Designed miniproteins, single chains, continued (2). Designs and how they scored, part 44

Each design is a single chain, and the fold is of that chain. pLDDT is the mean over its residues in the fold that is shown.

## One batch from the design tools (miniprotein)

Design m5613
Fold by ESMFold2-Fast:
Parts: structure tokens; sequence; C-alpha cells
Structure m5613 (fold): chain A 67 residues (1-67)
């Protein structure tokens, strides 16, 4: 491993990190993982209330947070 190559990789990763952070500041939306966590907890609560199971983890486990 050479210092020059290590710097190149660090700059690449740093540039992507800055791009992501700029994008989040421009569009402050929840990350997929945070959204998935909330969806899973909502589904779990619904399953307990209904006594049923949802097998569509990608779509149906994402209930609208209608208030």
Amino acid sequence: MRKERQEEMLKGGEAQQKAVEEWKKRNPEETLEAKSERAKRAVEAAEKALGTKFDSMTTRVEPPEAA
C-alpha cells in the first residue's frame, strides 16, 4: 500500500461523504435504515394488535404514518 494510493482512496471516500451530507442538508429526509426501523416497529405493533403477520417487508411493512 502506498501513501499516494491511500490518499486517493481517502479523498474519494471523503468526497462521497461530503456529497451525501450536502444532499441531506438540501433534502433533510430520513435514511432508509431509519425509515425501515420505524416501519418495522409499526408493523410489530400492528401484528400484536391484529394478531396477524405481514410478509411484505418491503412495501406492506411501510404503513403510512397518517395522523
Scores: mean pLDDT 58

Design m5614
Fold by ESMFold2-Fast:
Structure m5614 (fold): chain A 97 residues (1-97)
Amino acid sequence: MKEKAKELAERVIRSAQAALDAIERGDKNTARKYALEAAQTLMELAEILKDFDPELSEELRRVAQELIKAVNDGNWEEVKEAAQRAIELAKRALERL
């Protein structure tokens, strides 16, 4: 469907997974970097999908905001949960493209 949306969804999956892997290693600086990259990429994906799939677009924006808040709060359990949800939503976007 949209080549850029597919690329962004794949980037969300990679960044969120990198954040999860960094958390497991106790590398908070790397986890922060990749969680914020995933959040930014979710916002870009949401903008592209807003007219095509408004409901999914809103879910993507919400998870991006949850990731940013969790990182700012230093709540790594919340970062894990939000990163896992980001991967699930990005996979859902890929199936609809």
Scores: mean pLDDT 87

Design m5615
Fold by ESMFold2-Fast:
Structure m5615 (fold): chain A 105 residues (1-105)
Amino acid sequence: DKLEEEYKKEVTELAALMNVLKAPSLKELEEEVKRLEEEIGREPESPGEAILKEIDRERIRRYKETMKKLEELKEKLGLTDEEVEEKIKEAMNSPESLALADLLG
């Protein structure tokens, strides 16, 4: 089923982002993303700071995009929040998620 394949891809993306930001749960990931949004709200004072803020901005963008797609897929597949969290925890230990986290970190 294409929806199940898409769901697995989005779960892997979110799990990779959780590994990059060292967030052990979805709640902690949401809190960390909000913290990053507050930190990037100021204009950069150096080219190095500008690059770091662009990296954090991309991480925030990926989080929001992945969460939106995952919520849509959750509704289409009739999944519970607990089922989604279990699948994400499983994916956090997958070779694909760890490789993607290395690429994003």
Scores: mean pLDDT 80

Design m5616
Fold by ESMFold2-Fast:
Structure m5616 (fold): chain A 90 residues (1-90)
Amino acid sequence: MEKALEAEILAAMARIANWLGMPELAIELAEEALKLATEETRADVLTALGEALFAAGRLEEAIAAYEEALALDPDNEVARANLERARAAL
């Protein structure tokens, strides 16, 4: 579970960076998390990446990340709500 833990830590750091108004750093951290993501963590990491991309105004890329997250975890309510918001922002 080493890679899963590393991915979760990086995804959490990405969310913190995004909350601090640093979406470019959040994107970089989420992309690093995605490289370490296991099948169990991939949907959550993709959701964090989508959140960072949305905050950066990269709406089409955010939509793609949320759609991939929902394909892996259809019950991910955060990804679903954020996908609807991103589509409405286009």
Scores: mean pLDDT 85

Design m5618
Fold by ESMFold2-Fast:
Structure m5618 (fold): chain A 63 residues (1-63)
Amino acid sequence: MTKEQLERQVEGLEAAVASGNRAQLLAALRDAPKVIEAAREMGMEELEKRAEETLRRAQELLA
């Protein structure tokens, strides 16, 4: 995964959460852990934090 691809994936997760759409929230919940792991492996701390925040928000909205 490139930095540009990772940034695009984080933006996609953020858009899904911003939509409030249940199906998109469930997709974000499924995909976010993989994106967080990729950001961590690449040392992209800001993208890791953004993905973690997005996961937290998705979990809260689905509870």
Scores: mean pLDDT 83

Design m5619
Fold by ESMFold2-Fast:
Structure m5619 (fold): chain A 78 residues (1-78)
Amino acid sequence: SKKKLELEIEIGLALIEIGVSNIILSRDPNNAEAYARLAEAYRRLAEAYEELGDEERAREYRELAEEYERKAEELRRA
């Protein structure tokens, strides 16, 4: 369906964002903004998988998003 293709594209874009954020972190491992970008990308993955009906994967990605958001907040306070 068109909706499934749209979700697959959203997943692909989120994976690109994860890749870019990881490149930034390879040069600056304490970059709070890169962790915030990872959190947003994993949140988008969670939303896409929830719409696809993969509730377990959606939950896992939501947990990762929360973890990276906490990491970003910790680094901003340091």
Scores: mean pLDDT 88

Design m5620
Fold by ESMFold2-Fast:
Order: structure tokens, then C-alpha cells, then sequence
Structure m5620 (fold): chain A 57 residues (1-57)
């Protein structure tokens, strides 16, 4: 596929933390922390990010 609609914001992505029991959209994380993909981070890093997001929120 060439010249197809790409570079669209992630909509179906959701971040979960069992300790807090909160679901956060990755879109908010991208804008706040400027990360492209949570897959690039380790599980511990993801939890850290979620905690930081909840704290500043």
C-alpha cells in the first residue's frame, strides 16, 4: 500500500496497571511523555510511566 492513510494516532491502545486498577490511553502517554511505543519499554518501565501519569494527572 502506497500513499495510504498512515501516521494516525493510536485509538484502541490502552494501558493497564493492576496495582492501581486504572486504564490509561496510550495517546495521553504519547503527548505527556512523548513515547512512541510501550513495547520499547520493559514491564517495569511501563508501570513507572503509568504511575507518573497518574501522579501528574
Amino acid sequence: KIDQISNKPLEGEVLEDEEYGVYVHKKDLFEKFGIESLDDLSEEQKKKLLEEYLKVK
Scores: mean pLDDT 54

Design m5621
Fold by ESMFold2-Fast:
Structure m5621 (fold): chain A 66 residues (1-66)
Amino acid sequence: ATVTVTITGSKSALTSDNEIIAPGGTYTFSGDNIKIELLPDGMLKITTSDGRTVVADPNHVTVTVT
């Protein structure tokens, strides 16, 4: 599956490779067994089976899985 993270709001997202996805930016990664979790602090965590993650504010991001 392919995951596309689009920052639609004013808050950046962070990737597991230490990349910052700025407001208006997109990040795309492919993986199997994609897990989407809402963390206790209200942040959204997206994990692939190969260990890649993206952490984003759900009010400032759109996540598409295909």
Scores: mean pLDDT 75

Design m5622
Fold by ESMFold2-Fast:
Structure m5622 (fold): chain A 60 residues (1-60)
Amino acid sequence: MDKIRELADKVHEAVRAGNWEEARKLIKEADPLMDEKEANILIGAVLRGIGDRIDEELGF
């Protein structure tokens, strides 16, 4: 439970930084053991990271 939150934070940071390879690696390593709830948490982290990155690139 705490592990998925830590992983989500790392995925969010990697996506925000534009480090897509690191984000992909983190998700791929966790994927075989995730249930639907955990998968949704990681999806949320990716979407938040994309949003933050877009805001930075657009100068907001």
Scores: mean pLDDT 75

Design m5623
Fold by ESMFold2-Fast:
Structure m5623 (fold): chain A 75 residues (1-75)
Amino acid sequence: MEEAEKLEKLGEEAEKRGDFKEAAEYYKLASQHYLKQGKYVEAAELLARAYELLGDDAMAQAFRETAKRLKAEGR
C-alpha cells in the first residue's frame, strides 16, 4: 500500500515539472501495486492518466470508462 502511494506521489511531482514520460512510468508502476492490492479503481485511474500524458487518447478513454464501471460496481 505505502509503495503504491509513494510511486503515485512521485508521478504527481514529475507531472508538475512537465516530465510527462517519467510521470507516466511512475503512474504505471503505482497501478501495478494497486492491482496487486485489489484496488482496481485507483489502478484504472492512474493508467488513464499515464496514457493521457503519453498522448494515447484511446487507451486513456478506455481506462477512464473502466474506472467509472468499477466505481458503479462498488469497487
Scores: mean pLDDT 84

Design m5624
Fold by ESMFold2-Fast:
Structure m5624 (fold): chain A 68 residues (1-68)
Amino acid sequence: GEKLKKELLELIGRILRLIGEIEDLRRELEEAKRRGDEERAKELEEEIERLEKEREKLMEKLRALEEK
């Protein structure tokens, strides 16, 4: 029981950190778009997409642990 609980808590912690990082980048993206900084906006959009894909992979792992 305890091993599964630890793995679940560690995975949740990683997901929460990624969510925070994505939200920070989304705020930076809004500011870049507001300034008309198209190059910075594109860079931020690409980074957000990368982190969203990583988040999806971690969410899938969380779902798999819930089924054990």
Scores: mean pLDDT 84

Design m5625
Fold by ESMFold2-Fast:
Structure m5625 (fold): chain A 62 residues (1-62)
Amino acid sequence: SAEELRAALRQVAARLGVARVLERVGPDAEITVEDVGDDSVRVTGRRDGREVTVTVAVPPLP
């Protein structure tokens, strides 16, 4: 269904964002994931006073 496809695409975008943040901050970072509208996911990682934010686009539904 479109709802299931949307959830899957959002999850992939979130995982990609988390991977990118962890590459910059390290594996012990505190991760926050936020939906930005219906088309993007914002991932923020914090560790040892450092903060990195990455925004990943979610592909549009067919």
Scores: mean pLDDT 80

Design m5626
Fold by ESMFold2-Fast:
Structure m5626 (fold): chain A 80 residues (1-80)
Amino acid sequence: SSMEEERRRIAEEIGRILRLIGDAIDYYLKAKQAKKAGKEEEAKKYLEKADEAFEKALESVPNPKVQESLKKAKKALEEE
């Protein structure tokens, strides 16, 4: 029973992390669209929201190697 409870907690935590990453990607895409439309201020606001969601996701990931991989993935998205 305690292992079943632990598995449920892990599943819920993974779900939360995936949602935060999804939010970050969505805000990043909105920022790109705003920039293409010449809306620099709106693009900046979306980038700030993307950063906030991404940082919350990182705080929820205890493994430093996974955190590093996520940071590199974010940087790659910023350059494309």
Scores: mean pLDDT 80

Design m5627
Fold by ESMFold2-Fast:
Structure m5627 (fold): chain A 73 residues (1-73)
Amino acid sequence: SAAEAIERFLKALEPSLSPEAVERIRETLERLAAGEISPEEARERITEILTEAGLSEEDAERTAEAAVDAVVA
């Protein structure tokens, strides 16, 4: 399920991110799963959260793409 995909993805990120960043990513992916935002919008929002958390733009974009793909698969 999308909920299980979200939790597995976030569990992998928890050691590298603050609880606040993890929560914001969860909220974004849950909105994507509910059809409230587009995959494009979700990717942009997650990329912004990850760069604010200290990831490079390249790593943030790659991670955001993987997260969005996992939810919409």
Scores: mean pLDDT 84

Design m5628
Fold by ESMFold2-Fast:
Structure m5628 (fold): chain A 83 residues (1-83)
Amino acid sequence: MPSKEELELEIDIALVTMQVALLRKEAERTGNPEIKKLVDEAQKLVDKAIEALKQGNFEEARKYIEEARKKVDEASKLLEKEK
């Protein structure tokens, strides 16, 4: 059985992955290059978090997913300003 920390990390990665996918669709809809840049950066961080998780490096995976969340938050704020 995975640890509670590992399970919480897997859930967080899944949630951020979904948020990145939704923001990518919004970036395509708006044509905003800054939102696209932030989404691309968040995707790279998610990919790094998944790789770290596969290697059992939970501390590194957590760091990457927190950075990905920051990029998602920045993209969401830019999207809100366009409305």
Scores: mean pLDDT 84

Design m5629
Fold by ESMFold2-Fast:
Structure m5629 (fold): chain A 68 residues (1-68)
Amino acid sequence: MSKEELEEIAKKTEEMIEEVRKSNELSEELKEKVIKLLEEALEYVKKGEVEKAHKLVGEAIELLKKEL
């Protein structure tokens, strides 16, 4: 996997964390769960474990979809 792909995933994940943190439409419990998943995904990106990071981001998105 390329360095550019890792940087893109990290940037998108950080953007999602900020968006979730700033949202007034999500419950505090859901925000905490989603942010924890996204922070864990960032740790895996830093370690080069992109597949694990992608799975955690997917789980965060699934949680957000349930509130729609």
Scores: mean pLDDT 77

Design m5630
Fold by ESMFold2-Fast:
Structure m5630 (fold): chain A 64 residues (1-64)
Amino acid sequence: SDQDILSVMTGIISKYMPPEQTQQIMSQIQSQPSNSQGNSILQQHLSSYPTASTQSQQSIQQIQ
């Protein structure tokens, strides 16, 4: 589900990004009207971290 994807991706970004940037991303996700839009924002940021992006894609594939 979208909620499961958000939870997984949030965990991954917390591992690879500074707390300040993680909070900024979380704020953007929370301001979105849907989890799907939040997932798009999260994926955009994770693309800057290849290892995190790969792990995120695998997790999403397993959930869906």
Scores: mean pLDDT 64

Design m5631
Fold by ESMFold2-Fast:
Structure m5631 (fold): chain A 65 residues (1-65)
Amino acid sequence: MIPEDSGETLELALELAKKLSQEQVDEAGEKASEAARKKRIKDEEEARKFGLKEGLKELKKLLES
């Protein structure tokens, strides 16, 4: 499913990134990218939106830990 609120997800991810170290942000991004690759998402826009969602989840995990 393609969320129309992807801009809000990006803004929230940037807000969380400001509270984390660059290393934590990079780790979250790497995990999100790997998850998108494992899903074999061929559409670039869908892969980007999926990666954004997964990155946000990883950033939230890092803030809660």
Scores: mean pLDDT 67

Design m5632
Fold by ESMFold2-Fast:
Structure m5632 (fold): chain A 55 residues (1-55)
Amino acid sequence: MEEAIEAAIKAARAIAEHDGQDVEAAVEEAKKIAEENPEESKKQATGLLEALGIK
């Protein structure tokens, strides 16, 4: 669960920075989604981070 939340935060921050969106709002939303669906959220976040070239 904690790993899923961390991955979701990193992905949300990277996407928000890239798109010029509110980083804090994106991170809060990503945390909620990760808490409700940790496995799905982790999978999506990891895929996005890999696509963006982030470790």
Scores: mean pLDDT 73

Design m5633
Fold by ESMFold2-Fast:
Structure m5633 (fold): chain A 84 residues (1-84)
Amino acid sequence: VDPERLEVEQMIAMARMQVSVLKLVIEKTEDEKLKEELTKLVKEIEELIERAEEALRRGDLEEARRLAEEALRLGKEAIKLDEK
């Protein structure tokens, strides 16, 4: 197993878990503005995850890592909006 590939796969898995949590928050929240902002961020994160998976399939580990890092960063931003 390629350790660099495995690390990127783990980052993508973490981003997918964050999306799952955020979708639960969106379903539970009664704040319309927060719901709209979180929904937009989830869409962006899902697009980044898809692009990261595509890069990983092509063997472009550098691009896959960059996209996975962006997805994780946006996930943290979305969590701040809910918890702050």
Scores: mean pLDDT 83

Design m5634
Fold by ESMFold2-Fast:
Structure m5634 (fold): chain A 77 residues (1-77)
Amino acid sequence: SARKLVEDFMELGAEAAKSLGASEEEIEKVKKRAEEMMDAGADPAQVIIRAVNELAEAAGVSTDELSEKIAEVRNAR
């Protein structure tokens, strides 16, 4: 399901962002916004793109650095 795809991504993205220095408060804001966007019928791809940008900003890193860390977290599972 589209919601599960977004949830699975957010779990990996949250762990990556936290390891890069994002606060739990900022991560929870991004998660809540993603849920609200999905509830409003937003396209899952757009929700993920927005979440990547917001998590990278919260961690103080580039989207490329966040994406590399997401891959690292995924490979560690």
Scores: mean pLDDT 84

Design m5635
Fold by ESMFold2-Fast:
Structure m5635 (fold): chain A 57 residues (1-57)
Amino acid sequence: SAAEEEATRQRMLAALEAIRAAGGDEALIDKAEAHLRQGNFEEAERLGVQAHLSAAD
């Protein structure tokens, strides 16, 4: 549903901002946010994971 998609988008956006605050790769986060705005949740998640791993290293 549209409400479920919006809830997913909001959760992913919050996660990306948390990764940014933790020092994740800003370019990967920006790409993930762009994909999220386009409704490309799978690609946004993939890029977000890469950004998260960059913060850990």
Scores: mean pLDDT 84

Design m5636
Fold by ESMFold2-Fast:
Structure m5636 (fold): chain A 64 residues (1-64)
Amino acid sequence: DEAEKRVLEVLEEAQKKEPGAALTVRELAERTGLSQATVSRALRRLVEKKMVAEIEGRGYRVAS
């Protein structure tokens, strides 16, 4: 899924610049150019695959 790939790439770049950084759905939508709905669906699939983790109150980050 192209949306999953885009979201993961942005999260990996954020992690590279600041280890442990978490991005919200809004920030991911802004950085990917995707809608918040599309980003939310992609994030659910990435979390299911254990590639991304939800950090309560902070957003999402790469799982490892």
Scores: mean pLDDT 81

Design m5637
Fold by ESMFold2-Fast:
Structure m5637 (fold): chain A 55 residues (1-55)
Amino acid sequence: SAEEEAKKLKEEAEKLEREAVRAILAGDYQTAAELIARSHEINKKLAELGFEELI
């Protein structure tokens, strides 16, 4: 279902955010920026699909 797909996308965005934090703590700002950008794109897609409540 669309709701189940949205939940999976939210979980992926959260995973990317956690990985970005680890990259920041390791001083790898380039990797962190890439991970943040990917998370942002997923959240933007969730908003477009009407799942703003998951952001």
Scores: mean pLDDT 84

Design m5638
Fold by ESMFold2-Fast:
Structure m5638 (fold): chain A 80 residues (1-80)
Amino acid sequence: MEHFEKGKEYFKKGNYKEAKEHYEEAIRQDPNFAEAYYNLGLVYAKLGMSKEAIEYYKKAIALDPNFEDAKKKLNELTGK
């Protein structure tokens, strides 16, 4: 949980590389943490890595099929 909160703080400050590392650690602690996959997708999108962002949004949706924010972001990247 601490790594997820640190990831959010770094993302808020625009430190996307550090946010990525903390979200990856949060996933290592809990591989079923759908929100961490979604936030990692947001990091990849900010880094211009749309293919990787799509992959992580898909992982978040696979873990939580009702994750509407992840579905919306996936549709924004794949429907264009």
Scores: mean pLDDT 85

Design m5639
Fold by ESMFold2-Fast:
Structure m5639 (fold): chain A 90 residues (1-90)
Amino acid sequence: MPLTPEERQGVISVQQFLKDKGYYSGPIDGVLDDALRKAMAAFGQDLGLDLNGDPNDVRVDGLAAALMVTDLDRDGTISDEELAEALKLI
């Protein structure tokens, strides 16, 4: 699998974050699934990311990767500044 155990913990944190914000209602299992992609697409649009309204957009996968990278500090929190910086990497 492309995800390390540390990256899987990052995905779990992202799942919990999006669930708490009301974007995601799926299981907290560390798997980047279609439901998580849709949640990230909705969240990305709220951040001002111009997606074509398509959850299959390549930018959704890029946003997921960026969020996992920002959570590698093992801080357990994702700040607005970290999100803005991650979006610049895409």
Scores: mean pLDDT 64

Design m5640
Fold by ESMFold2-Fast:
Structure m5640 (fold): chain A 63 residues (1-63)
Amino acid sequence: AREIVEAALRVMAERPGRPVTVEDIAKALGKSPEEVRAQLEASGAGEVDPETGEVTLFPERAR
């Protein structure tokens, strides 16, 4: 969970104004997009758009 949020924030910092996708996070962590999606949903740290793969982070819900 934490490593995924950190990777997502890093991708956003490197490409500001661009949507972060599950594929971007998966590349940063060396994981599959399916693993990243499952971890985000299980932790409540973010939501994934099933059609676009775009990630919306909810750090306050991941507490």
Scores: mean pLDDT 72

Design m5641
Fold by ESMFold2-Fast:
Parts: C-alpha cells; structure tokens; sequence
Structure m5641 (fold): chain A 104 residues (1-104)
C-alpha cells in the first residue's frame, strides 16, 4: 500500500543521509510524504537533514509537524529543543526538553 511504499522511500532517504547526500535524502523523504503525508518519520528525518544543513527554521517546521502527527515521539521533542537552543530561545528549549523527558 502507500504506507509501505512511503516506508521504502524513507529507507532510501536514510541510506542517502548516511552517505552524506543530503539533497538526495530530502528528495526521497519528500516523495514518501507525497504518498503518505501523515508519515511522521519522514517529517522527522527532513528536520534532521535541514538541521545538519543549518536551516534551523525548516528544521523547526518539520520537527513540529512530526510531533503534531506523533505526540509521543520524545526524540522529535529532544531535537526541537536543540533547534530552539541554537536559535537562542532557551525558554522554549527547556519546555521541549521537559516534554521529551515526560515521554521517555
């Protein structure tokens, strides 16, 4: 089904990410989201890629989308906390770190 195809594309994106091919990783994750826009793992992985590229605003947007779809994803809360810390928003960084600890 579309979810299985999305999972396969996420796997390919993750393989590209591990090789350091960030643009190829983005392409596969975006294709996965075309098939299943509710696949929170693809939103989370896009957040990781954009964080590594230094695009903190996009990283924030994608991690927020991932936790909207999966509110129990404590790793996405940890990553969002790291994004806010790098943006200088220490108060929000602490808030999201607390949420991550409550879910772990």
Amino acid sequence: DKKEQAEKLVKKGTEAYRKGDLDEAIKYYEKALELDPNYYGAWHNLGLVYYEKGDLEKAKEYFEKAIELDPNNFVAYQNLSDVYEKMGDTEKAKEYQKKALELA
Scores: mean pLDDT 88

Design m5642
Fold by ESMFold2-Fast:
Structure m5642 (fold): chain A 93 residues (1-93)
Amino acid sequence: ERLEQLRKELEQVEKDMADIDSELNDPEALERRARRLLEYYAKKFNVPLESFTEEDYERARERAEVVLFTAKGLLQAAKDFLEWQIERLERER
């Protein structure tokens, strides 16, 4: 039944949103994400990791937060759409 599939998709979206909220509220997780971003750029552009300053790490952390907030916004839109579809199908059956 399509309704059961939509409910499972909604559950997954809610879980993904909770995972993002957990990461946003964990300073160590944000620091790890920022470090991975700088490591990626160091390797990709053949720049020594040691060339990055404390300010670069701070900016990378801010960018990580923006990316996570953007992802959460997209998941909220998906949740709203799935809830609307579920309500519609429950009315029509």
Scores: mean pLDDT 83

Design m5643
Fold by ESMFold2-Fast:
Structure m5643 (fold): chain A 75 residues (1-75)
Amino acid sequence: MKEKALEAIKEGNIDEAVEIATQLVKEGRYDEAIEIAELVLKKDPNNKKAWRILAGAYFKKGDYEKASEYLKKAN
């Protein structure tokens, strides 16, 4: 799944990469979801869905400070 998200980003299919990162969060694969969301944001820094994925993943990891910062960027 992570490899598919990386291919989607290379092809410019940011929406598919965001969907894969969302699925990774649901599966508890937070570090992989963070990696994909950060790569999405390098290509599309205003992608609010990617910021929400970072906020959610860091919240689940117990990093509430980062979660709060990223949630602010998502809004």
Scores: mean pLDDT 85

Design m5644
Fold by ESMFold2-Fast:
Structure m5644 (fold): chain A 117 residues (1-117)
Amino acid sequence: SDELKAFFMKIAKVLEEMNDRILAGEDLDKVYAEMEKEILALLEEFTKSQGLPPEIAERLKEEVRKALEEYKRGLEEVLASDLSLEEKRREMLRLQGLLLQRIADYVNRALAEHEAL
């Protein structure tokens, strides 16, 4: 749907902007806290717009929060590594792609479960 596409484009933009800030030398913990807040707010708006039942919406939020926590751990490992700036950029893009795929899988599952009700 156009709404689903717009939702993922908004998440991708948040991730791109936060990644650029991290690579520019901003504090990871600060940037991550802002990113998590924005992504979870976008998720809440989307789940309400789709009329998802509270039980499905709560599970989806927990799954996305866990995926974001794993993503942060991956970023910490990349930033602490002795990789070149270009190698770090490539690895961060790979981690972003994995996060977006995971969120997409969880959202599509939640929407399918709602349609089956």
Scores: mean pLDDT 88

Design m5645
Fold by ESMFold2-Fast:
Parts: C-alpha cells; sequence; structure tokens
Structure m5645 (fold): chain A 89 residues (1-89)
C-alpha cells in the first residue's frame, strides 16, 4: 500500500507551510501541494519542507520523486528542482 505523509510548519499554532508526500511501493513518490504563506517566504521554510519530504521519500525506498506546485510559484518550483524533484506541469 502507498504511504501518505503530511508535513507542516507551524508558527504560533498556525500552519504557515505544508507539503503532502505519497510514497508508492514501486519506488516512486509524489510531493503535492508544497505551499508557504507569502508573509513567511524567504525564511527557508519551503527548502526545509522540500528537503524533509525528499529525505522521507528516499528513506522509504523512493528512487524517483515527482511534484507539482502552483505554476506562478517559481521560487518553490526551483526549491523542489534543487532538492531533486521532477516537476509535473
Amino acid sequence: AATRVTLEVKENGKVVARATLTVYPDGTARIGGLTVKEEYRGKGLGRKLAQEAVDIARALGAKRITGSVDPSDEELRKILEEAGVEIEG
């Protein structure tokens, strides 16, 4: 069965950054919905979440990691690509 993980960063009890990770038994993984609140950008939260998601996926046996981000979010796209994630759309 696939393993599904939700990663969150909280500030003052509120979610300020989030990613979802699904790791499939075939050795693939997908990162979906990586988002960082606009007012919390530039603090490395997106990079931290992307790296953590990749590390978890690799630890669970993923050899290929794909992901999707909002097409307008060039910064998060670049962060995922730098972490070794293949961007879809």
Scores: mean pLDDT 80

Design m5646
Fold by ESMFold2-Fast:
Structure m5646 (fold): chain A 55 residues (1-55)
Amino acid sequence: SATTDALITFLRQVSATLSPEERRRLYAILLADAEKTLSPEDFARFKAAAEEILA
C-alpha cells in the first residue's frame, strides 16, 4: 500500500542519518504504530523491510 511504501521510504531515508541507538528507538515506535495502522500483510512487509534496513 501507499502508506506502507511511505513508511519504508521514511525509515530508509532517516536511517542513514541516525545512530544505532536512534534507529532502534525509531524502529520500536514505527513498528508499534504500523501494527495498529496497517493490515497484517502490510505490517509483515513493513517489518521485513525494516529489519533489512536496520541489519
Scores: mean pLDDT 81

Design m5647
Fold by ESMFold2-Fast:
Structure m5647 (fold): chain A 76 residues (1-76)
Amino acid sequence: RAEAVERMAAAVRAAAPAAHADFAEAGVRGSAGEALSEAERAALEAAGARLSPAQQAELEAAVAAATRPILEELAA
């Protein structure tokens, strides 16, 4: 699982727009159940609040596209 989370984090960092790469990586780690620091959680909330609904949808689509092959491999 830890290896899979690292693979997904790397994939979303590479796929996400550079301005949102740290946010996307932290989001993947947090949703995977990794303990985020207080600063990381605050940064995620602040970054999420700055994104428009359209920007959030684009980022979610990019994350889903980047993580789907890894999740399919793990489910095999």
Scores: mean pLDDT 64

Design m5648
Fold by ESMFold2-Fast:
Structure m5648 (fold): chain A 55 residues (1-55)
Amino acid sequence: SLEEVEAELRRLLSQLSPEQLAELVARTVDWQKEFNGDALAVARAALAAARELVA
């Protein structure tokens, strides 16, 4: 499940502008703190945000 989420996220990241990528990276740092390092939770949050940015 984590690998599938990361694969889909990587696909969407290739479609983002440099500005959108920088914003997503900054939010990922915050999510690392909020989710106490839960990699799957962080990846799911990043995927959801990337989907909104691409749409």
Scores: mean pLDDT 80

Design m5649
Fold by ESMFold2-Fast:
Structure m5649 (fold): chain A 55 residues (1-55)
Amino acid sequence: MKKEELIKKAEEYTKKAAEYYSQALRDPSRRDEFLQKAKEYVEKAKKYIEEAKKL
């Protein structure tokens, strides 16, 4: 996979994480669920960034 493609995937996952953080703020009753999903997407984005740096 090309470095540019890995960076694009990282950006996509970062945007998804931001959306889940926004949902956590709007719905306190499900806040923990949305925060957990946001953290998962942040972790995925970081893995793609790290992989891109190895190339």
Scores: mean pLDDT 81

Design m5650
Fold by ESMFold2-Fast:
Structure m5650 (fold): chain A 86 residues (1-86)
Amino acid sequence: ELTDKEKITLLSKALEDEDEEVRRMAVEALGKIAAESSDPETVEEAVNLLKKALKDESPTVRLAAVKALVKIGTEEAIKALIEGLK
């Protein structure tokens, strides 16, 4: 079984995929892992990746990143969302 940190490493590679649906699925998976994790380092890594996804070329990927950050709901996630929308 993969650790959350290993999952985040694999998902970070998926965010670089040429297929926007692969990137969207990676964003949704990162949001779920961060929302379910009690490890602050794991949540921080996921939030940073989701913040980058807010600037993705695909509107679908950007919307998924907004939804993921809202679902995580930490102060860091909300600050990343606000900064990414400016």
Scores: mean pLDDT 85

